# Designed miniproteins, single chains, continued (5): the designs that were tried, part 41

Each design is a single chain, and the fold is of that chain. pLDDT is the mean over its residues in the fold that is shown.

## One batch from the design tools (miniprotein)

Design m17489
Fold by ESMFold2-Fast:
Structure m17489 (fold): chain A 62 residues (1-62)
Amino acid sequence: KLEEAKKLLEEFDRQVVRDILEGRLPPLTPEQALERAADYLAEKFGISREEALKLVKEIRSL
């Protein structure tokens, strides 16, 4: 699950950067970026936002 989540987050981060550069999304604060990543993983894995947030923090601390 950790390796899969890492790949999903890298793809998600790439898409967020694209959306910001193309004007579809405003620049996010670090807190907002972390929350969006957590929401994305929660949706993909069917887990709580709290569990997804822990997972995002683990991956980002590596």
Scores: mean pLDDT 76

Design m17490
Fold by ESMFold2-Fast:
Structure m17490 (fold): chain A 90 residues (1-90)
Amino acid sequence: DEIKKLAEKIKEILEEIKEYLEKKLKENAEGMSRKERELLAFSTVVIERINERVPTPAELEAIIQKLKELLEELSEDPIFQEALEKLENL
């Protein structure tokens, strides 16, 4: 099932983003930008949704588009630049 495999790959990217941002939140919560907090919230919610059920193709496309937009706004951080490159190679 190609959609399920794609959703699992996206979930892996989101889990890496979430782990990185949770570490930043723990070490310097006050220094986190609004966009970093938005990306953390987005990643958390989307991971939980994928765990509940396989997204539809339309839902998955919307997730990919929103994730690209958030990562592009944070592209000065090498970790988010790497995540964007992984997402573009799906």
Scores: mean pLDDT 87

Design m17491
Fold by ESMFold2-Fast:
Structure m17491 (fold): chain A 70 residues (1-70)
Amino acid sequence: SNLEYYKKLMEDRVKNLKLYIEKEKDKKTLKETIDDEIERLEKLISEEKDPEIKKVLEETIKELKELKEK
């Protein structure tokens, strides 16, 4: 289903970002990369009509904000 596709896609994207965070030492580049991803997801939320997919995107943004704080 479309919802399962988005869940898997978001999980894979977060996993890849976590791997990138472990390797990247420049805090500015890290914050910019996370902020860019958050902006992309916020745009997807504004264009999305399915409330369940919106919830997945919002939960992903929350996780990315937590990653940015550490």
Scores: mean pLDDT 79

Design m17492
Fold by ESMFold2-Fast:
Structure m17492 (fold): chain A 67 residues (1-67)
Amino acid sequence: GTQAELEIQLKELTEWGDKGDASAYVAAGILALALGDPETAVKYFRKAQELGSPAAPKLLAEAEARL
């Protein structure tokens, strides 16, 4: 089903983020929000911010508002 496909994509995106791709962590956070998991989204947006993503601070604030 769609949720299982999105969870596989999330795992792939986190692998790219772990290799230093800030955009992959941003995508992982957005996908976590789509899966209804704002805690995981906050975690990945924080990692993206640490890697210097200019989009991450706004996305982090939005995800934290859902906690």
Scores: mean pLDDT 81

Design m17493
Fold by ESMFold2-Fast:
Structure m17493 (fold): chain A 90 residues (1-90)
Amino acid sequence: MPIPESEILESLGRIHISLGKRLAEKGDLEGAAESYERAIKLYEEALKLEPSEEIRRNLAEAYRLLAEVYKKLGDEEKAREYEEKAREIE
């Protein structure tokens, strides 16, 4: 049986989260932000195909990770925006 599209998108999102975390550890904050933004888009598409509590939690975590990266980059406005998005999902 082919893997459902939502599961493929969720898996790709998790890969981008892992990449973003590694880039952030190396000090590549811009690369980390791009990876987390990609993960967010993948989780949003997965959630449209299948409303899932797990995907929703993963999306909220992605928003928090992106908010922390923007805070480190000095973009307090974007940091607050993504912190609020994470709270609205939970």
Scores: mean pLDDT 86

Design m17494
Fold by ESMFold2-Fast:
Structure m17494 (fold): chain A 66 residues (1-66)
Amino acid sequence: SEVIEFIREQLRIAGLEPPSDEEILERIRALSEGIREAGLEARVEELLAATPDERVRAVLRAIYEL
């Protein structure tokens, strides 16, 4: 998963031990639900459209589409 690999790489760069792939997916899912509950989906789409980094766009798409 591109999203999991991106998160793992960011944690590695920060000198943090990454959690399991399952835990990362669960946290992404929880965040996605929080965005929907708060009514921020349109704002996420705006941010995605304005984001030039392909990896960041992939993470945002995965969060939004979960």
Scores: mean pLDDT 67

Design m17495
Fold by ESMFold2-Fast:
Structure m17495 (fold): chain A 71 residues (1-71)
Amino acid sequence: LPPLLDLVREAIRRETGLELSDEQVLRLMQMVGRGASYREIAEALGVSVATARRLARAVRRALAEYERLAA
């Protein structure tokens, strides 16, 4: 199975066109996992709320795909 981090990184690239560092991806995943608001994600990553919404969507899709592949 591919590493979860690689799936999340690719999902972010497809959804937003952004290339985030490993540190930024891990921070985003932690924030999404704890139920952080789009505003909190936007402030933490220095992006717009609209971009934060797209980033959170990409993370959730990658997590669902990873769970399916790991089953």
Scores: mean pLDDT 83

Design m17496
Fold by ESMFold2-Fast:
Structure m17496 (fold): chain A 81 residues (1-81)
Amino acid sequence: VEEEAARRAAEILREAGLEDEVELAVEMIREIVRASKTDPSRAAALAAALAIWLIGRGIDRGRLDEANAAALGLLKLVDEL
């Protein structure tokens, strides 16, 4: 489940053109998956932090719309855990 979530997160980011962000986002998703089983509040907080960070990266790269789409995709992925 962690490996599948990590793979989907990488796909979402690559489709958004945020390949440079894939490594950190994948590690964050793995942590979110682990937290989702023991501390849903922590998982939600980490997911929000990841989404905010990704939007910030999109602003810096001039890819805000793509970053917003990727952030929404990652939040949906977390909700389906």
Scores: mean pLDDT 79

Design m17497
Fold by ESMFold2-Fast:
Structure m17497 (fold): chain A 81 residues (1-81)
Amino acid sequence: NPLEKQIQELKQQILEYGQKLYDLLESPELDVDKIMEALEKAIEARIKLYELLGDEEKKKKLEEIYQKYTEPLKEGLEKLS
């Protein structure tokens, strides 16, 4: 089933970028740009998953949440580095 394969591949991407986020957050020095890149890629995979499932409302909501909170999160993390 091609759809099931795509779903599993997107879930695997979320897991892989989640692991990268963990490793970056466990670092003694926070690389904010790398943290934000890994977060963006994990969120993009989730957005693609909603798109693949035809859930346009959740896709739009996640895009809006990410846009609203990404800059405040980056600024907060930069204060810790």
Scores: mean pLDDT 86

Design m17498
Fold by ESMFold2-Fast:
Structure m17498 (fold): chain A 77 residues (1-77)
Amino acid sequence: MLTPEQGGEAARTALLNQGIDEKTAEEFAKAVAEALSTITDNAQKVRLLKTAVYLVAHQGLPPEEAARRALEDAQAA
């Protein structure tokens, strides 16, 4: 099962691998971990993580907005 801590670390690592700065990666990791803590279903957690990373790395959304949008998307599915 994906824990909030594991999801946050995965999100941080993904942004660092894309060349995004450490401060932004840490803020994103925190936002993703907080969002994941509100979800029980593992498939929704994985969807949230993938969507949030995509929104920051490929769409350039701010970390908190990306995590919020990903949470809304995961909960709607």
Scores: mean pLDDT 82

Design m17499
Fold by ESMFold2-Fast:
Structure m17499 (fold): chain A 104 residues (1-104)
Amino acid sequence: DIQITQSPSELTIKEGEDATITSTLSSANNAVDWLFQKPGEGPVLLISNSTTRVPGVSSRFVGSGSGTTYTLTIKNAQKEDTGTYYGVDQRTMSRGQGSLLTVE
């Protein structure tokens, strides 16, 4: 299985700031999905195939990367962006440990 390590594991930012979360894979792959989970809710898909926003997802969410390093950038963060973000390897469905974003 591919191991996914996310960095940072938690971050706190002010509303209006940008957040960056990186997934590092133990071996090269061609795609990572990004999921968002609010406490008490199931995870929802934000980004598929590394760069493709799910229809209806804000353009503030930007996926990038290739090989072993994939990044989710949350621009102009809003308080509703608070929650856990997961990188998922599309081939193996392996999920990273999660990154908890708190927007103050």
Scores: mean pLDDT 86

Design m17500
Fold by ESMFold2-Fast:
Structure m17500 (fold): chain A 116 residues (1-116)
Amino acid sequence: SARAAALRAEAHARVRAHLAAGDPKAALETELRLLGELHGAHEAVAVALEAIARSSVTASGLILGILQALLELGATPENVAAIREALEAAMAATPDLSEADRALIRETFDRLVAIF
């Protein structure tokens, strides 16, 4: 719809600005609020935002990548499996990522998939 296109364009500009400023948390919050608007999933998005507020910058960057992949590809079983595999590989390649962040990333992935 025209409203959805306008919301995506506005969110895209804000996400780019936050990433340029080195703030993947603010970029992720912007994408999550867009997801809530597009899917009517405001309660699930609020829970995800609360969880992410406690995450590291690195964890927020990985979660943003997942959300963008789900938004671009869709949450088909095949895409979910491929994104999960890529996420596990990315986490394995990030040695400084805490156990708490790893658990939060996995939990957030499952919550995001449920919104689609």
Scores: mean pLDDT 80

Design m17501
Fold by ESMFold2-Fast:
Structure m17501 (fold): chain A 106 residues (1-106)
Amino acid sequence: SEKREETIRLLEEAARLAERAAEAAETVGYEEAKRLAEEALELLSRAIALARETPELAGALNHAGAAAHKVQEALRLPPEQREEAVELLREAAEHARKAARLAREL
């Protein structure tokens, strides 16, 4: 399915962006991390919309939703809670990767 392939691509790119956001938070700074996390959230939102239209992607939808929730939580944290934001972004990347894997196994 073309929708399935696009959903997988979006989830994998979102996972990479969430990982890069975590790395940026530890290295180059808060504003770059926030930008990358916002990009990850946009891709996750698009993947969730496609998965909602595709009944076979129900399993992937759950993990994509968990990833989006964790990115949103990280984006709400102040710069002083950097370590918590990094953990949330890494957890989001894990959920996005799990969603992509489940979408492939269909």
Scores: mean pLDDT 87

Design m17502
Fold by ESMFold2-Fast:
Structure m17502 (fold): chain A 98 residues (1-98)
Amino acid sequence: SMDEEILKRSEEIREEADRIAEETIKAIKENKDDLKKSQEIADKGIEKLTELAKEAVKLADEGVEKGVSQKVVSHAVGTAIYSIGKGVEIEITLRQVK
């Protein structure tokens, strides 16, 4: 169903946000003694997560247009918030290693 398609794509965005955050946080910790490099790694990770949040918002809009259930639309909106939250985790990690 269209509900299942939108929900699956929303879940895939969350999985990608988790992967980006985990890889970025690991890279920050591995480069903790190089403040400039750690900042560049954090900035790239946050930018990718911001793009995923925008993708999730577009997915929510697509879901509304296609008449999917409010629960599925809410899941996609929640995915945008989740992706931004992962960016906050990166920023906190960067501040903790300085």
Scores: mean pLDDT 91

Design m17503
Fold by ESMFold2-Fast:
Structure m17503 (fold): chain A 71 residues (1-71)
Amino acid sequence: MSKEELEELAKKLVEALKNGDEKTAEKLVEKLKSALSPGQAAALDTLYEMWKKGELSPEDFGAGLRKIVDV
């Protein structure tokens, strides 16, 4: 998966979170995890759990996800 494809999936995931579309968000998380390293996938799982607990806004989730994808 290219960096451009990862950025596209990341944008779709943030959009799904903003819309409260948990089903789409969960599918996009799994697609991203399959393309990321184990460490990046674990970081994404942590961000997603924080968002589900209401500890993280969709915007803050998006910022964290961009750092994971760009590093």
Scores: mean pLDDT 81

Design m17504
Fold by ESMFold2-Fast:
Structure m17504 (fold): chain A 95 residues (1-95)
Amino acid sequence: VKSLIELLYHENEDVRKAAAELLTKLPEFNTEAVKALIGLLSDPNPEVRAAAVKALGELAKKFGKFEAIPSLVKTLKDKSPVVRNAAVEALGKIV
């Protein structure tokens, strides 16, 4: 878990995307992972931001924890259409 969170800060954007996806596979809710993923919403790479949005949406749905909703709502105004589309999908799944 700690090592996966460290990979969210890796130099390679593909590694950061993969780490965000893997964090959704955790069997228990992890507050540190959610905070790290919220930080990843400011990543310079739009594919990485989209992966973080998707991960936060899956974690909110899976555990019924909605602390990331205000951050997800902000990504609806992201400059990248890939990130905006991910935000619509994530928020739609949470209901």
Scores: mean pLDDT 78

Design m17505
Fold by ESMFold2-Fast:
Structure m17505 (fold): chain A 65 residues (1-65)
Amino acid sequence: MREELLREIEALIRELLASPLEDRLPAQQRLNRAVRRLMEELGLSPVEAGELVAEAVARVRAALA
C-alpha cells in the first residue's frame, strides 16, 4: 500500500512538472487527492505528508536533470 501510493505520487509529480503551467490544475488536484489518501492510510500529519512530497519532488527533479 505505502509503496504503491508513493509510486503514484511520484508519477503524478512527474506529470505535473511536465505539464504547461495553464494545464497544471487538473494534475495538481490529482496529486492533492493522492496525498490525502496517503495521509489517511498512514496517519500522517500535513507537515509529514508535505516533507514526503518534497522528497519525492527532489527525486523526480534529479531524475529529469
Scores: mean pLDDT 76

Design m17506
Fold by ESMFold2-Fast:
Structure m17506 (fold): chain A 72 residues (1-72)
Amino acid sequence: SEEAARLLTKGVNAYEKGDYETAASYLEKALSLDPDNAFGLRVLAEAYEKLGNTEKAEQYRAKADALIAQRG
């Protein structure tokens, strides 16, 4: 959980700097440890959208939305 949080922070920081490839790499590692992190899934979807990988962006966004719908 601590490692997942650290990787999530690194991924988000990379995303904010416009380093979408690095962001996707860290976020995928974070999600391998915490697969139901809706926020992490959302940021990963945005990173893939910025990279032009619409298929992966849609996949991760759909998973995030499903998790959010189950909670609210």
Scores: mean pLDDT 86

Design m17507
Fold by ESMFold2-Fast:
Structure m17507 (fold): chain A 102 residues (1-102)
Amino acid sequence: MDALLDLLRDTLLAAYAGRLSPEEQRARARRLYDALRAAGADLPESEDEFVDGLVALLQLLPDDPEWVLRTLRAWLARILPADLVPLVDAALDEVGAEIAAA
């Protein structure tokens, strides 16, 4: 669990700061896919479909962080086990607060 939340926070903050190349964004998205699958998330059968969708959100994050975080929250709430939703929501709230403070 901590590994998933840490990966999610680090990836979003690094993407917001423009610190991830396109190749690094895809690598982080694949790692997040594996972490979500291990956590029991209802993921698309295509890893590439997930990766492409997440990379598109990461690329938009510096321009529209509020919309991206809201969209990601809604998407993750749909695919995650119910017990993990509050933990992921808290992690996204932490990311949003750090972005707002930057």
Scores: mean pLDDT 84

Design m17509
Fold by ESMFold2-Fast:
Structure m17509 (fold): chain A 79 residues (1-79)
Amino acid sequence: SALLAESARLLVAEAPDVVALAREAGASKDPRKAAALLAAAGIHLAAMEFVAPYADPETAAALAAAVAAIRAALREALA
């Protein structure tokens, strides 16, 4: 799907912002703000994983690296 392949490229570009959301959640003293930031990061993570099969090999490799970075940031936030 051309739409899903393009979505994969856009999600790779957004990956640093998603990592920042997860880290901000971990630093937050407000449980409501933390929950909203974690939910936003989780939604982006799910979208990246959903579009990965439609990506070209180079974009798929970048998505895999992005997913790993976001998962690492989420683990740190939840520790």
Scores: mean pLDDT 85

Design m17510
Fold by ESMFold2-Fast:
Structure m17510 (fold): chain A 55 residues (1-55)
Amino acid sequence: SLKEKVEEAKKKGIKVKKLSTFERDIFRMMPKEVIEKYIDYAIKKGEIYEDLAEY
């Protein structure tokens, strides 16, 4: 699941950031497939967004 992917990234010491209210609203409108691509991109960049664990 997307939540497991986010938690594994956190365990590996990837930097966690919080989404703004506007960014959260945008992600809620996106398909899960698109959100998964953003998670993969963030992990490669060395960052992950805490709110993506809720999807």
Scores: mean pLDDT 70

Design m17511
Fold by ESMFold2-Fast:
Structure m17511 (fold): chain A 73 residues (1-73)
Amino acid sequence: SKLEEADRLAEKGKEAFKAGDYETAAELYLKAAELLKDVDPTRAREYLAWAGAAYDFAGDTALADQLYAQADK
């Protein structure tokens, strides 16, 4: 299911984040959010916030700001 696939992607994203691969973590969180946008919008927004945090850690503050704004709605 999309929920199971999104959970798998988020788990991989967390491992990438722990390894310091922030850009990879952000990409995985964005994929998880895209899968859930029509199925679970609340979890999709949470994943957008996680992607924002990962991009912020990667130094892409502009993209992080955009993702945080999307997560707040």
Scores: mean pLDDT 87

Design m17512
Fold by ESMFold2-Fast:
Structure m17512 (fold): chain A 61 residues (1-61)
Amino acid sequence: MIREHLAEAQRADKAGDYEKAAEHYEKAARAAREAGDEETARLLEEEAKKQRAKAAEKAAA
């Protein structure tokens, strides 16, 4: 579950679809939290925030 969301997030980031990448990182973080892995969930939430920041920059251009 987590690995699939990470793969989708990486594909979206590589394609420049930062909003989609953020959504998949958020889904991966939720799955990690559900599995009791708070540290991984925190790191994935931070990655989602970075992707959202990139999306905002792209929208502003």
Scores: mean pLDDT 81

Design m17513
Fold by ESMFold2-Fast:
Structure m17513 (fold): chain A 72 residues (1-72)
Amino acid sequence: SQEEGAKAAREAALRAARAGAAGGASSDYNMFVASEQGLMEPKEAAEKGAKAAEAAGDRIGAEYSREGALRS
């Protein structure tokens, strides 16, 4: 479902952001956390998540995050 797809994309983006933070991209992880706390628009969060997922090599998660951003 769309909700399940969005959740999977979000989880993939979070995993990618954590991996990126370990490699020096802590700002990406912090921005994603801010989105989860409602401090950032869902579209911005999805775009940020997609970038983080791509950086970690998770192309499927990146595509799902981008699709979510476009549909938000």
Scores: mean pLDDT 57

Design m17514
Fold by ESMFold2-Fast:
Structure m17514 (fold): chain A 67 residues (1-67)
Amino acid sequence: SLDERSRWANLAARERFEEVPGVGPEVAERLREAIRNKDRALFEEAVSQIPIPEAAAVVRAVAESRL
């Protein structure tokens, strides 16, 4: 739902990626590392591991501007 996607966007904006559905602690840390290092390749690999397409899209939309 739109409310769930809004919640995921708020979590991603705070870099609390592990609380987004389908994002485990390992993927969450790789996303934070990619943002810190401006590593687009690592970011794309980490996002590709998120099994829920809607969650992956929200993480990408929120975090892409930080790369």
Scores: mean pLDDT 85

Design m17515
Fold by ESMFold2-Fast:
Structure m17515 (fold): chain A 76 residues (1-76)
Amino acid sequence: SSLAGQAHGLIVQGILALQRNDYDKAIDYYVRAAELLKRAGDNEGAAVMYEMAGRVAKQAGNDELAEELYKKAKEL
């Protein structure tokens, strides 16, 4: 399947992890989705995924990781 199709699968897994309050897995899935979207040339989609991962990191109390992820989104 396409890189975008693979990214969509990871986004679904991230949402399911969030529903279970599995913040570490949700962050991992969203970051992987961002990397695939960036490789597919979808910088806007990648930025959204880094922002979502950053929000989850902040909710989990990891402000340093949230800052890094927000910076990655802004650099796209």
Scores: mean pLDDT 90

Design m17516
Fold by ESMFold2-Fast:
Structure m17516 (fold): chain A 70 residues (1-70)
Amino acid sequence: SAAAQAAATAAAGAAGADKETTARNVRLMFEQSTGDGRSGGALGAGGAAAGADKETAWNYAKRGAQSGAS
């Protein structure tokens, strides 16, 4: 969903990832959200909601990318 993709983008952006890494993380989390039903969206939303802590946001973005790319 658009909301899941926006949340994933916010999580990756908050983590200070470069443009290419951010785009990859957004895509992977979006695919997880649409494929798994809610996994990627939940991770992205959790990262954005926890965005007071940049490290937490990065962990959500990295976890999404790792589960899709690894």
Scores: mean pLDDT 52

Design m17517
Fold by ESMFold2-Fast:
Structure m17517 (fold): chain A 90 residues (1-90)
Amino acid sequence: MSEKLVEEAKELVLKAIEYLKQKKYEEALKLLTKALELLLKLEELSEEAQLLLEVIEESKEELIKLAKEAGVPEEVIKEFEEKLEELKKK
């Protein structure tokens, strides 16, 4: 179960990066939020899962700024922020 969740989260992060390149910030944030939801289902964060979290966290401020400038709904941005903070407390 855990290895499958990490692989699915990784695939979602890669798809989100493609959407970010296309300036589709709403779609990207929704995929990143789904990746964070999958990582939250893990009882323990593997080294790979921790690396994915670190990459997302390092990009957080810039992503939120770009999303707000692009008019992404506040609900989408808030859900992303809440899931990221929840996972960081794990």
Scores: mean pLDDT 81

Design m17518
Fold by ESMFold2-Fast:
Order: C-alpha cells, then sequence, then structure tokens
Structure m17518 (fold): chain A 56 residues (1-56)
C-alpha cells in the first residue's frame, strides 16, 4: 500500500542521510583509517541504493 511504501521511503531516507553525513565526516579526517572507513561506508550506501533500485 502507499502508506507502507511511505514508511519504507522514510526509513531509507533517514539511513541514507546518516550514512552520507558519516562518509563526509570520515572523508574530511586526515586519518587513513577514517578514510578507509569512508570508502567502506560508500560501498554500503551504493548497495542500499542498488537494493532500492531493484525493488522498483
Amino acid sequence: SAEEEKKKQEEYKKAVERLKELIAKLNASPNPADQLRAKRMEAILKEIEKQRAEEK
């Protein structure tokens, strides 16, 4: 239903927003370990976006 789809969209947007903020923060860090974490987080974000695209 449209309401269930809206709830899923809301959860998705919140997860993506938080992940993007973490990626930006880690990429801004001069620490190589933080930059590596940013790369891994980017991979997770791409996977989430891919799953969303496959669902539609």
Scores: mean pLDDT 78

Design m17519
Fold by ESMFold2-Fast:
Structure m17519 (fold): chain A 60 residues (1-60)
Amino acid sequence: SSAFEEYKELLKKLIETSPVLNEEEKKEFLEKLEAAKNMEELVEIDVEIAMKLIKAHLGV
């Protein structure tokens, strides 16, 4: 399988299993993930998820 499809599936699992993301945030990220066409877009989504997780951990 391509690195793109493997990374996309990894992000999908991360979104679905996150205890931090609410249902609306999960839906938004899954929609962005489905629309992603290249590796750069997957990296952008990964960074957005990481930023939300960090903010939640810091209480900001």
Scores: mean pLDDT 85

Design m17520
Fold by ESMFold2-Fast:
Structure m17520 (fold): chain A 83 residues (1-83)
Amino acid sequence: HMTTLDDVVEAINEAVKKAKEKGADSVLITLLPASTSREEAVEILKRLATEAFGLPESEIDEDKAVFATRGDLRAVALGLKKK
């Protein structure tokens, strides 16, 4: 199936909901092709968190990454704690 705008919104919303259920106050989200492996998606998100947002790698828990897939799209999110 072709990815629709609704698929994008639903994937993001599901990933945010899952991250909040794990106790996150905010999330870093990226959208990737659904063919992207979980390991690749986590590595991309981890690099964005450290390189773009300056987060210490020690504050990034890869085991807390959440995924939501809709159509040809995968949303991957890392939960962040409010300070």
Scores: mean pLDDT 74

Design m17521
Fold by ESMFold2-Fast:
Structure m17521 (fold): chain A 68 residues (1-68)
Amino acid sequence: VARTVGYILRGVAAMEEGKYEEAIEAFERALALDPENALAWRLLAEVYEKLGDEAKAAEYRALAEKAA
């Protein structure tokens, strides 16, 4: 769990810096360790929404709801 939290924190920091591609990579790493982490799915959806990819944002929101 500590590794998953580390990747989530890295992704959030990247989002705050406007580095959305780095944020996506960090959240994908977190999900590789813990696929049921609803927070990581929600954060991925938020990043894709900021990038204008509504289809991926909607898909990841649905995955977050299933993980919760």
Scores: mean pLDDT 81

Design m17522
Fold by ESMFold2-Fast:
Order: C-alpha cells, then sequence, then structure tokens
Structure m17522 (fold): chain A 116 residues (1-116)
C-alpha cells in the first residue's frame, strides 16, 4: 500500500540521516521526513485537499533543491511532471508514489555530491 511505502521511505531516510555528516543533506532529509509524515496523516484522515497542498509544497521544495545543487536528471524531471499531472487530476495516491520515487532519487544524487 502507499502508506507502507511511506513508512519504508521514512525508515530509509532516517538511516541515511544517521550515516551522513553533511548538515545540508541532513536538513533536506529532515524536510522530506516532515512532508512524508504530514502526507500520511492527511491521507489517513481522508483530507485529500491537505494532501494535495502538501504534495504541491513538496514539488516546490524538490525544484529548489535541484536548482541549488545544479542537478539535471531527466528521470527526476519526468517524475515531477507525473506528480504535477496527478495533483491536477486529484490523484493523491499516484502523486504520493511519484513523490516517494523523487525523494529516493534526489537523496541518492545528493549523497554522490556530498562524497565528492
Amino acid sequence: SVLEEIDETIKYLEEKRKKSKDPFLQSVIDTFITFLRALKEAYEAGDRERALRILRQGIDFVEAVLEKYGIDSEEIRKLIEEMRKAVEAGDVERAMRNFIKVVRLLIEELEKLAKK
């Protein structure tokens, strides 16, 4: 289920945070954990409007991180486009799944930059 995928992603992010010494990467991870927890709460409450608002804020945050680090990834851009389409259609579950994929890929890209 999408809720299980969120819980697994939060655990993944918490482990990445513990292993990182980069304060910026830790801050980005903390922000994504906050978004994912808020999404889970909104979804479980049936508050689709709140979930869509959080997803829009999540997209804006991803775009800001991509710009700050000069990350150019066609895979991430495609997933952001699919998230935007899902949000416009009110498809919360599809938007949440694409957000999880974006979060994982972006953290992997940031880890590569932090180790260089």
Scores: mean pLDDT 89

Design m17523
Fold by ESMFold2-Fast:
Structure m17523 (fold): chain A 60 residues (1-60)
Amino acid sequence: TKDELLEKMREITEKIETLDKKMGQEAKKLVEEAEKSDDIEVIETILKLLEEALKKLEQL
């Protein structure tokens, strides 16, 4: 479960980086934080933040 969430986060982060390099670097830091966490709730919260950031960037 954690590994599946982290893989999804990395895919989203890669997409963010292609749209905005600075936001992509910030997203990578959040993924590193999620990798160090054993709390699924924290990991899911970070995933939601990344999904929202990607949606905003895709809208310009």
Scores: mean pLDDT 80

Design m17524
Fold by ESMFold2-Fast:
Structure m17524 (fold): chain A 94 residues (1-94)
Amino acid sequence: GHIPADLAAVLQEVEALLLADPNMKTIFQVIDQDNDGKISPAELLEFLASLGYPDDGVIDRAKLAALLRFLSDPNMLGVSEETRAQLRALLATL
């Protein structure tokens, strides 16, 4: 998979938020398939494909926005409002 450098910075912020919130750790582990403690572009593309976004080998703004909408959904059980607000703020930068 491939991700542009500006979007890679946003993904790193998402990784930090998911790792900081103990209730988000399960979602992080689902995306981090090799359990190396990082989300690779390939792992993120596979996860997004499971949400209905085709794996074309590239992570664009639309796919990253889709990830942020999924993670900030108010129906996501156990996520704090602070974490959800930070995810929505990142979405607003895209």
Scores: mean pLDDT 72

